Designed miniproteins, single chains, continued (5). Designs and how they scored, part 62

Each design is a single chain, and the fold is of that chain. pLDDT is the mean over its residues in the fold that is shown.

## One batch from the design tools (miniprotein)

Design m18274
Fold by ESMFold2-Fast:
Structure m18274 (fold): chain A 56 residues (1-56)
Amino acid sequence: MVSPARREEAKRFFRRELARTGSVEAAKAAVMERFGISEAEADEILREVEEEDRLR
């Protein structure tokens, strides 16, 4: 389990990669490689980012 601070860092990294690549799959792969997290954890980050973007 990643710390809350590390998870927020991963979410910021994911947002940048998603904006840069335009691809969810590329952004997920980059986050998994950079932070050493599982695909399930990357999917949770995607879900949180999508929820936040809906409220932004």
Scores: mean pLDDT 77

Design m18275
Fold by ESMFold2-Fast:
Structure m18275 (fold): chain A 59 residues (1-59)
Amino acid sequence: GVEVETDGHYDELGPNMRWLAGVLRRTVELSPEEQRELDRAVANRDEDGFLRLAGRFSV
């Protein structure tokens, strides 16, 4: 289809990323720099950045 007028809205991703960031903070004690990077990924809807950061703590 050609209908993508609302495809750019990541309502589910935004709140989900915020919630996941909170869970990470409770599970792993992140450095201030890491916490800021996580918050940035959430605010910027950067899936790759979020996953890359999370993967670092998962090993």
Scores: mean pLDDT 63

Design m18276
Fold by ESMFold2-Fast:
Parts: structure tokens; sequence; C-alpha cells
Structure m18276 (fold): chain A 94 residues (1-94)
């Protein structure tokens, strides 16, 4: 089973939060699981604060999810919930 081996969540600017996930398994497994997790995180973040864009980039066994928010207040409100969600996902997929 594909596992999440590492997670980082970083606010890279006032309106942008970046989530990096490292997976066990192949690049194809990382792409499939990364895209599924990105959809879940984006949906949950948008429930808390307006998400204006979601992008997913994969490189080898790493997926990087970039969420852009309507404003800095929205990003700040979403950040702790994104961190909690990412940590919960790592626990379930470790």
Amino acid sequence: MTRITDVSVTQIDDTTIQITLTFSGSAADAAAMGNRIAAQIAAQANFIAPVTSTTVTTDGNTATITLTFADGAAARAALPHIQDTANALKSFYS
C-alpha cells in the first residue's frame, strides 16, 4: 500500500499555502494519491475560506499542492486546518 512518509505545510506568501507530500512507492502511485489528497485538502480548505486556485505538481515520489486564497486573512484562517488535515492524512497513510 502507498504510504505518506513525509509532510510539510508552508505559507509561501500572504495568500499562498504549499503542501509537500513524499510517498513510498512509484511515481505513478505518488501522482494518483497526490491528486486525490489535493482534491480533499482543497475541498476542506474552501469550506473554511475561499480557495481561488489549486495546483498539483509531481516530481518522482513527491507531490506539491499549492493553494491560493482570496486574501491573506483567508490563508491565515485556513493554515492551521490544512496543517491538521495533512498530519491526519500522514497518520492514516503511514
Scores: mean pLDDT 81

Design m18277
Fold by ESMFold2-Fast:
Parts: sequence; structure tokens; C-alpha cells
Structure m18277 (fold): chain A 70 residues (1-70)
Amino acid sequence: MSAKELIKEALRALLAGDEEKASELIRKAYEKDPSAIYELTMVLMTAAALGQEKAAEVAAELLNKGLEAA
């Protein structure tokens, strides 16, 4: 599964209210492609909009790491 596919599944999990699964998928996406800044930003914004603080924290942490690597 590519980083983009993992992000699509993470977005699906966020919309379903499965914050734990979304957080796991976000971490897997980062492991596949740490430079996926756009994809990480998309899940961060979606998690924040849905009030899913744990998933938003995970996405923000990994986005910061990705930006440092770029």
C-alpha cells in the first residue's frame, strides 16, 4: 500500500470516527513516505475539523518531522 492509499484509508477512518485506526494509518503513511507533506496536511486538517485531537496530534508531529527532512 502506498502512502497515498494509506492516507485515503486514514481519511475514511476519520470520517467513520475511528481515531485509533486513523492514527495507525497516518503513522504507516509517514513510514512509507516521510516527504508526503501534502497528504499529512490533508489528514491534519480533516482530523482538526472533526475534533479528533489524537489523530490531529499524530498528523502534526509527523508533518513537522517531514518538513524537517525536506
Scores: mean pLDDT 79

Design m18278
Fold by ESMFold2-Fast:
Structure m18278 (fold): chain A 80 residues (1-80)
Amino acid sequence: MKKIEEAERLLREGGRAYEAGNYEEAKRLFERAKKLAEGESKRLEVAALEGLGLAYKGLGNEEEAKKYFEEAKKLVEEAQ
């Protein structure tokens, strides 16, 4: 599955950027991963939303971080 493979790659790259403290790069990578995961994989979409929450929190944007964490939480609740 082409979109799934690329989303997984972007999530790995975003995670590395986040661990390096490069929150702006992590945000861009997680945004791309979310777009590819939407409608294709709930697990990858949740991971991308959680990654976006962490990246925005790292950037000091608490409002956007909270929004993405709540979106991820709702998607997990729908899958359970």
Scores: mean pLDDT 86

Design m18279
Fold by ESMFold2-Fast:
Structure m18279 (fold): chain A 73 residues (1-73)
Amino acid sequence: MAEELRRQLKLLEEAARLYKERYERGELSEEEYKERLERLAKEARELAEKAKEIDPEIAKEAEELAKKLEELK
């Protein structure tokens, strides 16, 4: 299951990168971008909670991602 959690974390990181690129290109409004970041931060926190009992390292990385995404708002 750690491989599955790592894959989910990578997908969240990739989604964050794609949303930033779209925002920088003017394809997303500031409001739309902030809403997407909030959703990704929530998903990262949920992943961290799920990973806590399986792989603490992945849980920590997911928490760090959530914090980083919240700081970008």
Scores: mean pLDDT 82

Design m18280
Fold by ESMFold2-Fast:
Structure m18280 (fold): chain A 50 residues (1-50)
Amino acid sequence: DKKEYEELEKILYKNSSAPRGMLDGGFISQDVKDKYPELVKKYFELKKKL
């Protein structure tokens, strides 16, 4: 659960043009949301469980 969330964060960060360190997924830019909407949705669903 938490491990899956951390792995998704790493994947989204690698594909983002935004700097890491933003709170609550603020590093996820619009282009990443457009390219990987399913991964972004799963990331926020896992975050709700934390």
Scores: mean pLDDT 65

Design m18281
Fold by ESMFold2-Fast:
Structure m18281 (fold): chain A 68 residues (1-68)
Amino acid sequence: MAEARLRVRDVLFESRGEWLSAREVAERAGVSQSTASRVLNELAARGIVEKRETPEGTLYRVNPAVVT
C-alpha cells in the first residue's frame, strides 16, 4: 500500500502540473488502475490532488497550493 502511494505521488510530481487519468497514472506508476484510482481519490479527499471530471473520465493533478 505505502509503496503504491509513493509511486502515484512520484508520477504526479514528475508530471509537473499535467492532468492525468487514473489509467495514465497506473501505467506510469506500474500499479493497477483500481489501485491508482483509490490512491488518487484518497489524495483528493486530503486536498493533495485536484479532480476534474470530463466526458472521457476523471482527471487528476497535484494541487498547486500543496507544491507552492
Scores: mean pLDDT 76

Design m18282
Fold by ESMFold2-Fast:
Structure m18282 (fold): chain A 97 residues (1-97)
Amino acid sequence: MKTLREHAETLIRTVRELVDEFVATGDPAVADRLLNVLRGIRAWLKDEGVPDETIARIDELIERVREAAQAGDYDALRKTVDEIIRLVREAVERLEA
């Protein structure tokens, strides 16, 4: 069984690969896969006991990712995903403390 950190880093790698694929292709199916992975991360963190305030912030950022993807705003997409990754890493670090 993977540690929480190892699991998070595997999911983060998948997210980064999907962002790069979406920016390269503009394929809405890739954007849908990215959003599904981000929602899965959010559900996993909630189940692991991450505070509701952090989950609410991640939910807001996922909605911004959806809006940026629909607008073709790849700069906003990358920045918002990086903020989600930062919050995921911080949440996992707190859970493993």
Scores: mean pLDDT 87

Design m18283
Fold by ESMFold2-Fast:
Structure m18283 (fold): chain A 84 residues (1-84)
Amino acid sequence: SGEETARAIKRALDGAVAAAKAGNQFDLEVYATLLLIVASVSKLTGKEEDIKAAEYMKQAAEALLNGDLDTARSLAEKAIEIAK
């Protein structure tokens, strides 16, 4: 469901942010990868809104890996709003 997708995005984002603050690069990469997995699953529906949410998730993961936590939060929040 959309609520389950929104929860998965939030878990990945929260985990990645916590890892970044702790200086745990490995966990940051794991959580960013989880967000990319959620994006890939979202795209499988073929729905325009789910594809758009997936694109925001992908951009959020790229921002996390680049250390841009504020951009990552903003993009992930857009994906959550679409997924709900």
Scores: mean pLDDT 87

Design m18284
Fold by ESMFold2-Fast:
Structure m18284 (fold): chain A 68 residues (1-68)
Amino acid sequence: SEIEELIERLEEDPEDAEAWRRLSRLLAVTDPQAAVMAWEYARGLEAGVELSEAQRRRLAEFLARLRA
C-alpha cells in the first residue's frame, strides 16, 4: 500500500514535507480529518517550523493510529 510506504518513510524522517503532502492526498477520501492533519504538518515544515520532542512523539502516535 502506498499509504503504508509513506507511513514507514515518515517514521524514519518525520520532517519530510513532501511525504506528508502525499499522505494527505491519499487520505482525503477515506479519512478527511487525518488528511487535514497531515496537510497541516506539511505546511508547518515548509514554513520552517522545527519539530520539538513532544511534537515528534505526537506525530509517531498519529502514524501508529493510521496503521491500526
Scores: mean pLDDT 82

Design m18285
Fold by ESMFold2-Fast:
Structure m18285 (fold): chain A 64 residues (1-64)
Amino acid sequence: DEEEIKRLREGLERLEEVLDTLSPVQLRVALHEVQEMVKKAEELGDEELKERALRLIERIREKL
């Protein structure tokens, strides 16, 4: 599952980089995507990625 962990990390990095450019509609879509990423990180047992995804959810909620 190293490849899945890498893809999840890259997805989070990409979202973090573009977050400030997203419209409210795009932020709502991103919120759903990141919630799915939290579940995937839990399935993979990666606590760092889970915490990172949870912090990103907080950032998105602050912008909405």
Scores: mean pLDDT 84

Design m18286
Fold by ESMFold2-Fast:
Structure m18286 (fold): chain A 86 residues (1-86)
Amino acid sequence: MKKKAEELVKKGEEALDQGDFDTAERYFREALKLDPNNAKAHVLLGAALYVKGRRDEADRWFKKALELGATPEEVNAAVRRAREAA
């Protein structure tokens, strides 16, 4: 289960880096169905939503990521990564 979630996160990251934020969102949401507490998936889903202009939704995902042990630095890095791909 967790390994498959990690593979989906990696596919989402590849889509994010290509600027395909809709595909990235789909992969991160599928990863979270398999591993609901995956902090990295919460951070990256938030970043994809943020660059899509869904900022209030992105902020809720970032808050959950921080609760799960993600750092503010990881959140900022993911947002920057997504913005550079946009």
Scores: mean pLDDT 87

Design m18287
Fold by ESMFold2-Fast:
Structure m18287 (fold): chain A 72 residues (1-72)
Amino acid sequence: QDLIDKVRNGLNMAAELGMTSREDAEKLAAEVEEALRAGDYEKAKAIIREAAESGRLNPSAAEELIEIIDAG
């Protein structure tokens, strides 16, 4: 739960800084939360990487979120 909250807070901060849209932050938070609840940390990180590659999320924000998942 703490890890999910950290990822959600990170995505909210990215949206506030213009590093992603609010709509993409909400969608990414839901997708990552589902993967983390399933215990699929590799899928959670893949969702974040794909968002960065598609331009939905700033690469620096994606890197920080991946570090949060790896630390959690």
Scores: mean pLDDT 85

Design m18288
Fold by ESMFold2-Fast:
Structure m18288 (fold): chain A 82 residues (1-82)
Amino acid sequence: SSQVQHQKEALDSTERDLKRLEELAKKTDDPEVLKALIEGLERGIQGLEQLKSQTTDPELQARIDELIERAKRLIEELKKKL
């Protein structure tokens, strides 16, 4: 399905973006940057939860759950710096 292919490509992009955010998080203690990263991650989680509701593919659902958990973990780490 072209829909499943688009969802997979979106997840690949999201994984790359999350990796960049994790690397940025290690380099900054600026409260304004930290707050912006937290807000971006919270919006990302909402997007991933919506994507999960639109798929019946168990491998995609598992990947989405892993990305949500990873983003939530990063939010907690960023909050500790505030």
Scores: mean pLDDT 86

Design m18289
Fold by ESMFold2-Fast:
Structure m18289 (fold): chain A 55 residues (1-55)
Amino acid sequence: SKKETIEEIIEKVKKIPSLSVEEALKLYHEISEKLKTLSKEVQQEVIDEINKLLE
């Protein structure tokens, strides 16, 4: 489901600060590819959730 995909992406983003640069870049690529499969509305929802995590 869309909700499960969003939750998976957010979980991956939360892991980035604990990873090496190489692992972080690989994970970023995986996140980017998943985001491209989503509608613009859902992409914005993911961005909003990530911004909340960075505050």
Scores: mean pLDDT 76

Design m18290
Fold by ESMFold2-Fast:
Structure m18290 (fold): chain A 74 residues (1-74)
Amino acid sequence: ELPQLVAALGDPDPEVRIAAARKLASIGPEAVQPVLDGLVAALRHPDPDVRAATAFAIEGMGQAARDQVLAALD
């Protein structure tokens, strides 16, 4: 489930965060729209490791994903 993958980006276990980021990247830009708010929230998370995992996932999802997230931030 896409919302659960985004929630896992904030997991206290770094292995869970890495697995979630890789899975989101493998799905690609199609995953962005249903979880856009969650990705924006994760990029604004107080934990820098959560922000890094989220940025990695978005990069892996592709240019269209990055464009959508950047538009939501402004």
Scores: mean pLDDT 80

Design m18291
Fold by ESMFold2-Fast:
Structure m18291 (fold): chain A 55 residues (1-55)
Amino acid sequence: KRAQIQALNEQALAHVKAIVEQIKKTKDPSEKEALREEANAYILETQKQREELAA
């Protein structure tokens, strides 16, 4: 379980960082908003999965 949580945390950090880089490169406001929503949804989902694994 602990190794799975650690891997999940590292994967989530890398994924969110990639989305933030995409937001910085994107010029379209609607694309920026969609990417922000995607990052927020991913963080929320990862947090939920982490809680389930820790149960």
Scores: mean pLDDT 78

Design m18292
Fold by ESMFold2-Fast:
Structure m18292 (fold): chain A 79 residues (1-79)
Amino acid sequence: AEEYRKKGEELLKQGKYDEAIEYYEKALEIDPNDKEAKLLLGETLVQKGKAEGDQKTYIEGQNLINEARYGDMEGFRLR
């Protein structure tokens, strides 16, 4: 699992977002509770969304980061 996270980070540094995503997904297949891999996946989606101008991918990345940090989004907004 850790080796896949490191490989993903190397690919992310090179701007290879799709390849980085694949390695973070492999890390999560081994350990679905790996919050660090989930955060890195979310950050990669945010960077990809910014680079491609894809608002949907950007929002998906932010939601994944928030879920990984806090585990639950339902408690944060009282109207």
Scores: mean pLDDT 75

Design m18293
Fold by ESMFold2-Fast:
Structure m18293 (fold): chain A 70 residues (1-70)
Amino acid sequence: KKKQEKELAVELGKEFEKEGNYEAAAKAYQAAIELDPKDVEALLNLAKALEKLGKLEEAKKYQKKAEELK
C-alpha cells in the first residue's frame, strides 16, 4: 500500500511538471521520497524541480543523494 502511495506521488509530480507547476511537483516528489528514501528516480526528479525553482543548493543535495545510491 505504501508502494502504491509512492507511485501515485511520483505520477502526481510528473503531472505537475507537465503543467509547469514545479512547486507542486517538488512537494509531490518530496512525499514520494518520504515513503521511499532510496527511490533514485524520485530524488532526481525532485532535484530537477528544485533547479527550476532556483533552489540550486537543495537540488545539489538530492542529486548527490541519488548518485550515492547508484
Scores: mean pLDDT 81

Design m18294
Fold by ESMFold2-Fast:
Structure m18294 (fold): chain A 112 residues (1-112)
Amino acid sequence: MIEKAEELAKKNPDDPEVYLRLAELYLQQGDYEKAIEWAEKAVKLGKDARSYILLARAYLESGDFEKAVEYAEKAIELDPNNPVAWRLLAEAYRKLGDEEKAKEYEQKANDS
């Protein structure tokens, strides 16, 4: 899967879907450094909520909770009704020890 997706990315360098798929595959394998790399490439091609959500998730899984907050907030700016971005923000704040903000953003996810 990954080798075929990387080949596709080389042949279609302007297709954000290939970069998003690679970021998802590397997240599933626990290779968070590669997931961040491919998600960043997707963001460069199109600054959309989906690419920011994947980047936020990759940073969250890698333990960079401040970066996870930053990119989840960017996703919310583009799509405030997306519950996935609000849940990522809540989880990141919970990891940072801010239980008050975590509860607030969990409620926003339920309202979205």
Scores: mean pLDDT 83

Design m18295
Fold by ESMFold2-Fast:
Structure m18295 (fold): chain A 67 residues (1-67)
Amino acid sequence: MKLSDDEIRGEMLVVALASLRAAARSAGDEELAARADAALDEVQAALAAGTLDVAAAEARLRELLAA
């Protein structure tokens, strides 16, 4: 199968956001878990539609990690 750079980066974002959501839930950080869940849903929907702005999604992940 042919994977584009954007597809690889998008899948890495899904894994990172899912991991952040799981960690936030385990820590009882309901606000961070909800934000990570929303970002994950947006990234997955955009990947399915072929409309993912990878750079914007990466910036969003960095913002969540800094929170």
Scores: mean pLDDT 81

Design m18296
Fold by ESMFold2-Fast:
Structure m18296 (fold): chain A 65 residues (1-65)
Amino acid sequence: HMELDIPADLSPEEQELLRRIHQLVTERDRVEAELGDSPEARARIAQLDTEIRQLVAELDALRKA
C-alpha cells in the first residue's frame, strides 16, 4: 500500500543503506517486468539479490551495534 518510508530518527548511514536497498529492489522488479523469466532476467535478478543481501547484512550490523 505505501512506499518505503525511512524514519527520520535513523542514522545517515542507515538511511543511505535503506535508500540503496529500495533502489535495488525497484530495479529487480523492473527486470522481472521487462525481461520476464528469461535467462538474462534470472542472471540479473541473482546479481541484484546478492547485492541486496549484502546491503541488508550491513544494515543489520549497524542496527546491532
Scores: mean pLDDT 77

Design m18297
Fold by ESMFold2-Fast:
Order: structure tokens, then C-alpha cells, then sequence
Structure m18297 (fold): chain A 57 residues (1-57)
């Protein structure tokens, strides 16, 4: 689980550096995880946790 959150966090950080909004970055992470075979609900949870870790939660 932590490895997946770490990967998602790096993707969010990269997208934010490219000028994407937080919402856009989360959508990209959800799509990425779904392509890897995860459910949408799981992908949304991981994306939210990754953003929270980046923001210091």
C-alpha cells in the first residue's frame, strides 16, 4: 500500500509542477491506477491519501 501511495504522490507532484490543478492531478492518478487494474474506489482513495501526504497530513 505505501509503495502505491508513494508512486501516486510522485505523479501528483509532477503534474502540479506542470501547472495542473489538484483536481486534474487526482483525476490523472485515478486513471493511471485504473489502467494498472485497481478499482475506481481504491484508486480515488489512494489519490486522496497521496495528496494529503504532499500537503503534510
Amino acid sequence: MKEIIDEARKIVEELLKKGYTKEEALRHVVDYLREKGFSEEFARTIATLALAELEGL
Scores: mean pLDDT 80

Design m18298
Fold by ESMFold2-Fast:
Structure m18298 (fold): chain A 88 residues (1-88)
Amino acid sequence: SEREQLLEELREEIRLALEFAIRVLENPEDIAAHAAFGILKAAASFLAEKLNLSEEEFRRLLEEQGRELLERGADEELVRRAVEELLK
């Protein structure tokens, strides 16, 4: 369904936003990573609103994508901080 496609797009945008947030946290001078994070965060927020997700549902998606990054070997502290940055 269209809703399922949009949810998959949202998961991808969240994952990319978390990855760029981590890059920013590791390399604060990476202007391209800051720009990418800002764009992806805005896109994820817009899509979440379009899907009428609750704050709890959006948080669960962030936690789900954070867990996938941890399984791929990302640093736990950086993932935690990245999730908090997307929740701002």
Scores: mean pLDDT 88

Design m18299
Fold by ESMFold2-Fast:
Structure m18299 (fold): chain A 97 residues (1-97)
Amino acid sequence: MEFEEAVEAAVAKQRPRAEELKDNGGREDVAELLAEVYLETARLTSDPRLAELLRRLAELVLELARTEDPAERARLREEIARLGEEIEELMREIEEE
């Protein structure tokens, strides 16, 4: 399955939950929703490299939501940002193949 199709399917599946949590959900609920979108996208994608990065991103997002220490939160945000850049670069590589 194309990555774009996988993302659209994952987002469509979780959109009702996102709308429900928009004003009423706590930090952990929002992180759980994002993690489920990433995990569903990982399950639907045909690229195993992209699937692994998305699974790691889901895990870090959940860890960030459960972490109260400012130094650990800063570290996790930096790791999430780096993974996001790596995913974007890999997506460009896949489009060129």
Scores: mean pLDDT 72

Design m18300
Fold by ESMFold2-Fast:
Structure m18300 (fold): chain A 70 residues (1-70)
Amino acid sequence: DSILERLEERLRELEERLEALENPPEELKRKLEEARRLLEELKRKENPTIEDYFRVLAELQDIELELDKL
């Protein structure tokens, strides 16, 4: 699943960016934990809908924008 693979890759990149910070904001840590949870739920679905993928994508985009502001 190319979409799932891209979401996993983006999540890993964001996790690495957060880990590189000396004092990562607690809010961003919580958002990444939520995004990971949503992705794991998505992986458990036998027939995920396009809306399920967009939900995870939207969360990752929000986190990326917040990280870019730092």
Scores: mean pLDDT 82

Design m18301
Fold by ESMFold2-Fast:
Structure m18301 (fold): chain A 68 residues (1-68)
Amino acid sequence: MTEEEIIKEIEKALEALKKKDYESAIEHIVKAFPWVKKEDLEKWNEEEKKELLKGLEERIEQVKESKE
């Protein structure tokens, strides 16, 4: 994937996260980070998923600021 494609998937994950659509957010995260397996994320408990998504949201905002 190109860097632009990765950023696009991260942006979609951030939008899904803001809508509380964790399933869609996970799908876009897996596409942006192919070393992260969807099945592994599904096995994590809800608190671990929420903390991961919150951390990724902060990182995504930093990447979006850098892209502009």
Scores: mean pLDDT 68

Design m18302
Fold by ESMFold2-Fast:
Structure m18302 (fold): chain A 78 residues (1-78)
Amino acid sequence: SAAAEEAAYARAREWLAELRAAGGPADRALAAAEAALAAYRPGDPTPLRAAFGALARAAEAQGRPDLAKEALALAESL
């Protein structure tokens, strides 16, 4: 649904900001997440799925496996 995509987009933006603020390894994964979010258009969840995949990789690299699992679950729900 449009509401689910909007909520997912907001969550991805929030996590991108959080992981960037934490610093450390993951620059390429975070850049990939940002590019995927920039490509997002309502009605096409493909860029959102790609963004959550990239955020999951960034979270794993920063020692946040809990966030990585949540990001992948959100991608699968879209």
Scores: mean pLDDT 86

Design m18303
Fold by ESMFold2-Fast:
Structure m18303 (fold): chain A 65 residues (1-65)
Amino acid sequence: STEEAIERALEIARRLEREQVRRYLLTGEKPLSREEGLEKVREELRKEGFSEEEIEAALEAINKL
């Protein structure tokens, strides 16, 4: 469902943010842009079997945060 896709997108986004912070502290690597981060969330949702409609709704919801 769209609600499940939104919840999963938030979980993925939070994980990616934690990974970026740790990588930055250890290596000085520049964090992903917002666009790059959203694209990684989109790809992971597709791999988990969400529909394109559910993915776009989830990305729109998290992008407004």
Scores: mean pLDDT 81

Design m18304
Fold by ESMFold2-Fast:
Structure m18304 (fold): chain A 70 residues (1-70)
Amino acid sequence: MSPEELEKEFREELIKYLVEKYGLDEEEVRKLLDARDIDGLMSLIPEDKKEEFKEFLKKKEKELVRKYLA
């Protein structure tokens, strides 16, 4: 799988997670990801859910690295 396809897959999974789990606006999440505004994205996540989101990111990053290196 190409790096571009892996990045797209990761982005879509991230958007889906944030929208479904935290009720965030899809367009706002996409805008922040396009701008690479990580601080802005984190500010949208409820304080009690930030640790859960960080664990999700770690898991997805490990999956992405494994797919990229395979």
Scores: mean pLDDT 76

Design m18305
Fold by ESMFold2-Fast:
Structure m18305 (fold): chain A 74 residues (1-74)
Amino acid sequence: GSMNTAESLIELGEMYFRSGKLEEALEVYKKALELAEKEGNKELVRRSLENIGRVYEAMGKLEEAKEYFEKAKK
């Protein structure tokens, strides 16, 4: 089946993350989170939160990373 828009944004964020474009990855993952929340898709919400945490960790922002990883566990 076709990916939804939130899934497509997660893939785009992964591309930016792998390219070292951390700020762009963060922005795209935050858009994916908003869209997943509006859709009520708990799995995509969790994936978006985990990926935001990974970006903050890569940026050295460990406190922010921890917050997003904890949100993803709920």
Scores: mean pLDDT 85

Design m18306
Fold by ESMFold2-Fast:
Structure m18306 (fold): chain A 64 residues (1-64)
Amino acid sequence: SMEEVRERILKKAEELARQGKSIDEIVRYASRLAAEAGLTPEEIDRVIREAKEVYEKVKAEQAA
């Protein structure tokens, strides 16, 4: 399902953020996987936004 694809992308985005990957690398990853999975441009934009939010959350937690 599209929801399952989204969950997998966001989980991997969190892992990459914790590994120290840049926001640009994570966005590139999320965009590529979402496009490969057949998500619409609007759905890709949402997943990218969510991946950025996951990145910011991980960095805030690591800075605390």
Scores: mean pLDDT 85

Design m18307
Fold by ESMFold2-Fast:
Structure m18307 (fold): chain A 65 residues (1-65)
Amino acid sequence: SNTDELKKGLEEALEEVRKKKDPEVAEGLIGVLESALETPMSEEQKKVLEEALEEAKKILEEIKK
């Protein structure tokens, strides 16, 4: 499904951010996700994006430690 493909893509993006440990890359992903959440979408897609945004913010905090 479209939601399953979105979730997989976000999981892959989050994994790359973890591997690179670059705060600019993490901040870039956060910005993209925040912008996406401003567009019209289903509640299921919104939940997946909100979960990815929360995870990206946690990764950024870990990189800055």
Scores: mean pLDDT 83

Design m18308
Fold by ESMFold2-Fast:
Structure m18308 (fold): chain A 89 residues (1-89)
Amino acid sequence: GTSAAARAALAALRAAVEAGDVAAARAALEEVLANLDAMSDEQLRELALILTEMLRHPDPELRALARAFIEQLKKHPDPRIRALGRGLS
């Protein structure tokens, strides 16, 4: 289901960030974006933690991906997801 897809997307993003793999992180963020509407509050908290780690990452490309994704969260139609984006800004 959509919750399983959301979990897989978050796991892929975490693995990509831990590996420092910019291309994999970009692909995983696209999967996360596609599944945002299906994410639970717990999954959104996990996403916030991963994005926070990306913002602190030594790779400037991973930091830039996190900043761009946070700007997309701030424009989302779901007020819960917009609040997450504002909290990370």
Scores: mean pLDDT 86

Design m18309
Fold by ESMFold2-Fast:
Structure m18309 (fold): chain A 57 residues (1-57)
Amino acid sequence: MSEEELERAIAGAEEALASGDRAVLLAAKHELQELLKEYPDNERLRELLARIEAALA
């Protein structure tokens, strides 16, 4: 996965959090979980996933 693709996914997750739409948040959660399989120690991805999971709770 390219750095541009990673940045685009991060931007998408931030927009999902801003929208508050459950379906958009669920889609962003799945994408971040897949990215974390490739980048398990990426602090920004972990923080975004935690924020999305909190928004879904």
Scores: mean pLDDT 80

Design m18310
Fold by ESMFold2-Fast:
Structure m18310 (fold): chain A 85 residues (1-85)
Amino acid sequence: VEELYNSLTTEERSTLVALAELSLERPAVTAAELAERLGLSQSTTSRHLRKLLEKGLVERRRGPDGRTLYSLTPLGREVIRLLLS
């Protein structure tokens, strides 16, 4: 868990924290909502999300409107606990 945390760039950590914060208000979040929270483009935010997906910290699913929804995995929640400790 700590090794995964240390493998994250500052931008990836910020993306993971923003996802965790938005997940307190709703169970799943779009890349557009994350981009707005982070003040980044949707394409840049999607790039960071892909890295988090590769590391198993985030998962994605298709919403009923065809949008891609993102949520934290159990491993992602453990990394967030380290970030917020």
Scores: mean pLDDT 78

Design m18311
Fold by ESMFold2-Fast:
Structure m18311 (fold): chain A 112 residues (1-112)
Amino acid sequence: SNEEFLEKLVELVKEAMKASVEETRKLFDEVIELIVEYAREQGASEEEVAAFRAEAEALRDTTVKHLAATKDEAARRQAIEGFFHGLLDLLARVTGDDEFAKEGNARIDEIA
């Protein structure tokens, strides 16, 4: 399921890059739920999941505000990639799996 998780994550990044600001917010919420489910499968406690969710939602809100303010396509793509990189870094803190986060981040960097 690690490969299936990474494949779903990459497809959500691609979808977010083509979406409106409103649709990107919905996609970010779907990504947060996908990562929460994955973290639980990896043995994360409900306290760790709650802490992850709070940080992820704060990152979502900051990124969506930035996307609403920018008209530059390159800046928009960079902000979306930054959100997904940030989520993987938060997930690595919960699971202790730096190699998995590194693989996910590398796959996101290939989306151009």
Scores: mean pLDDT 84

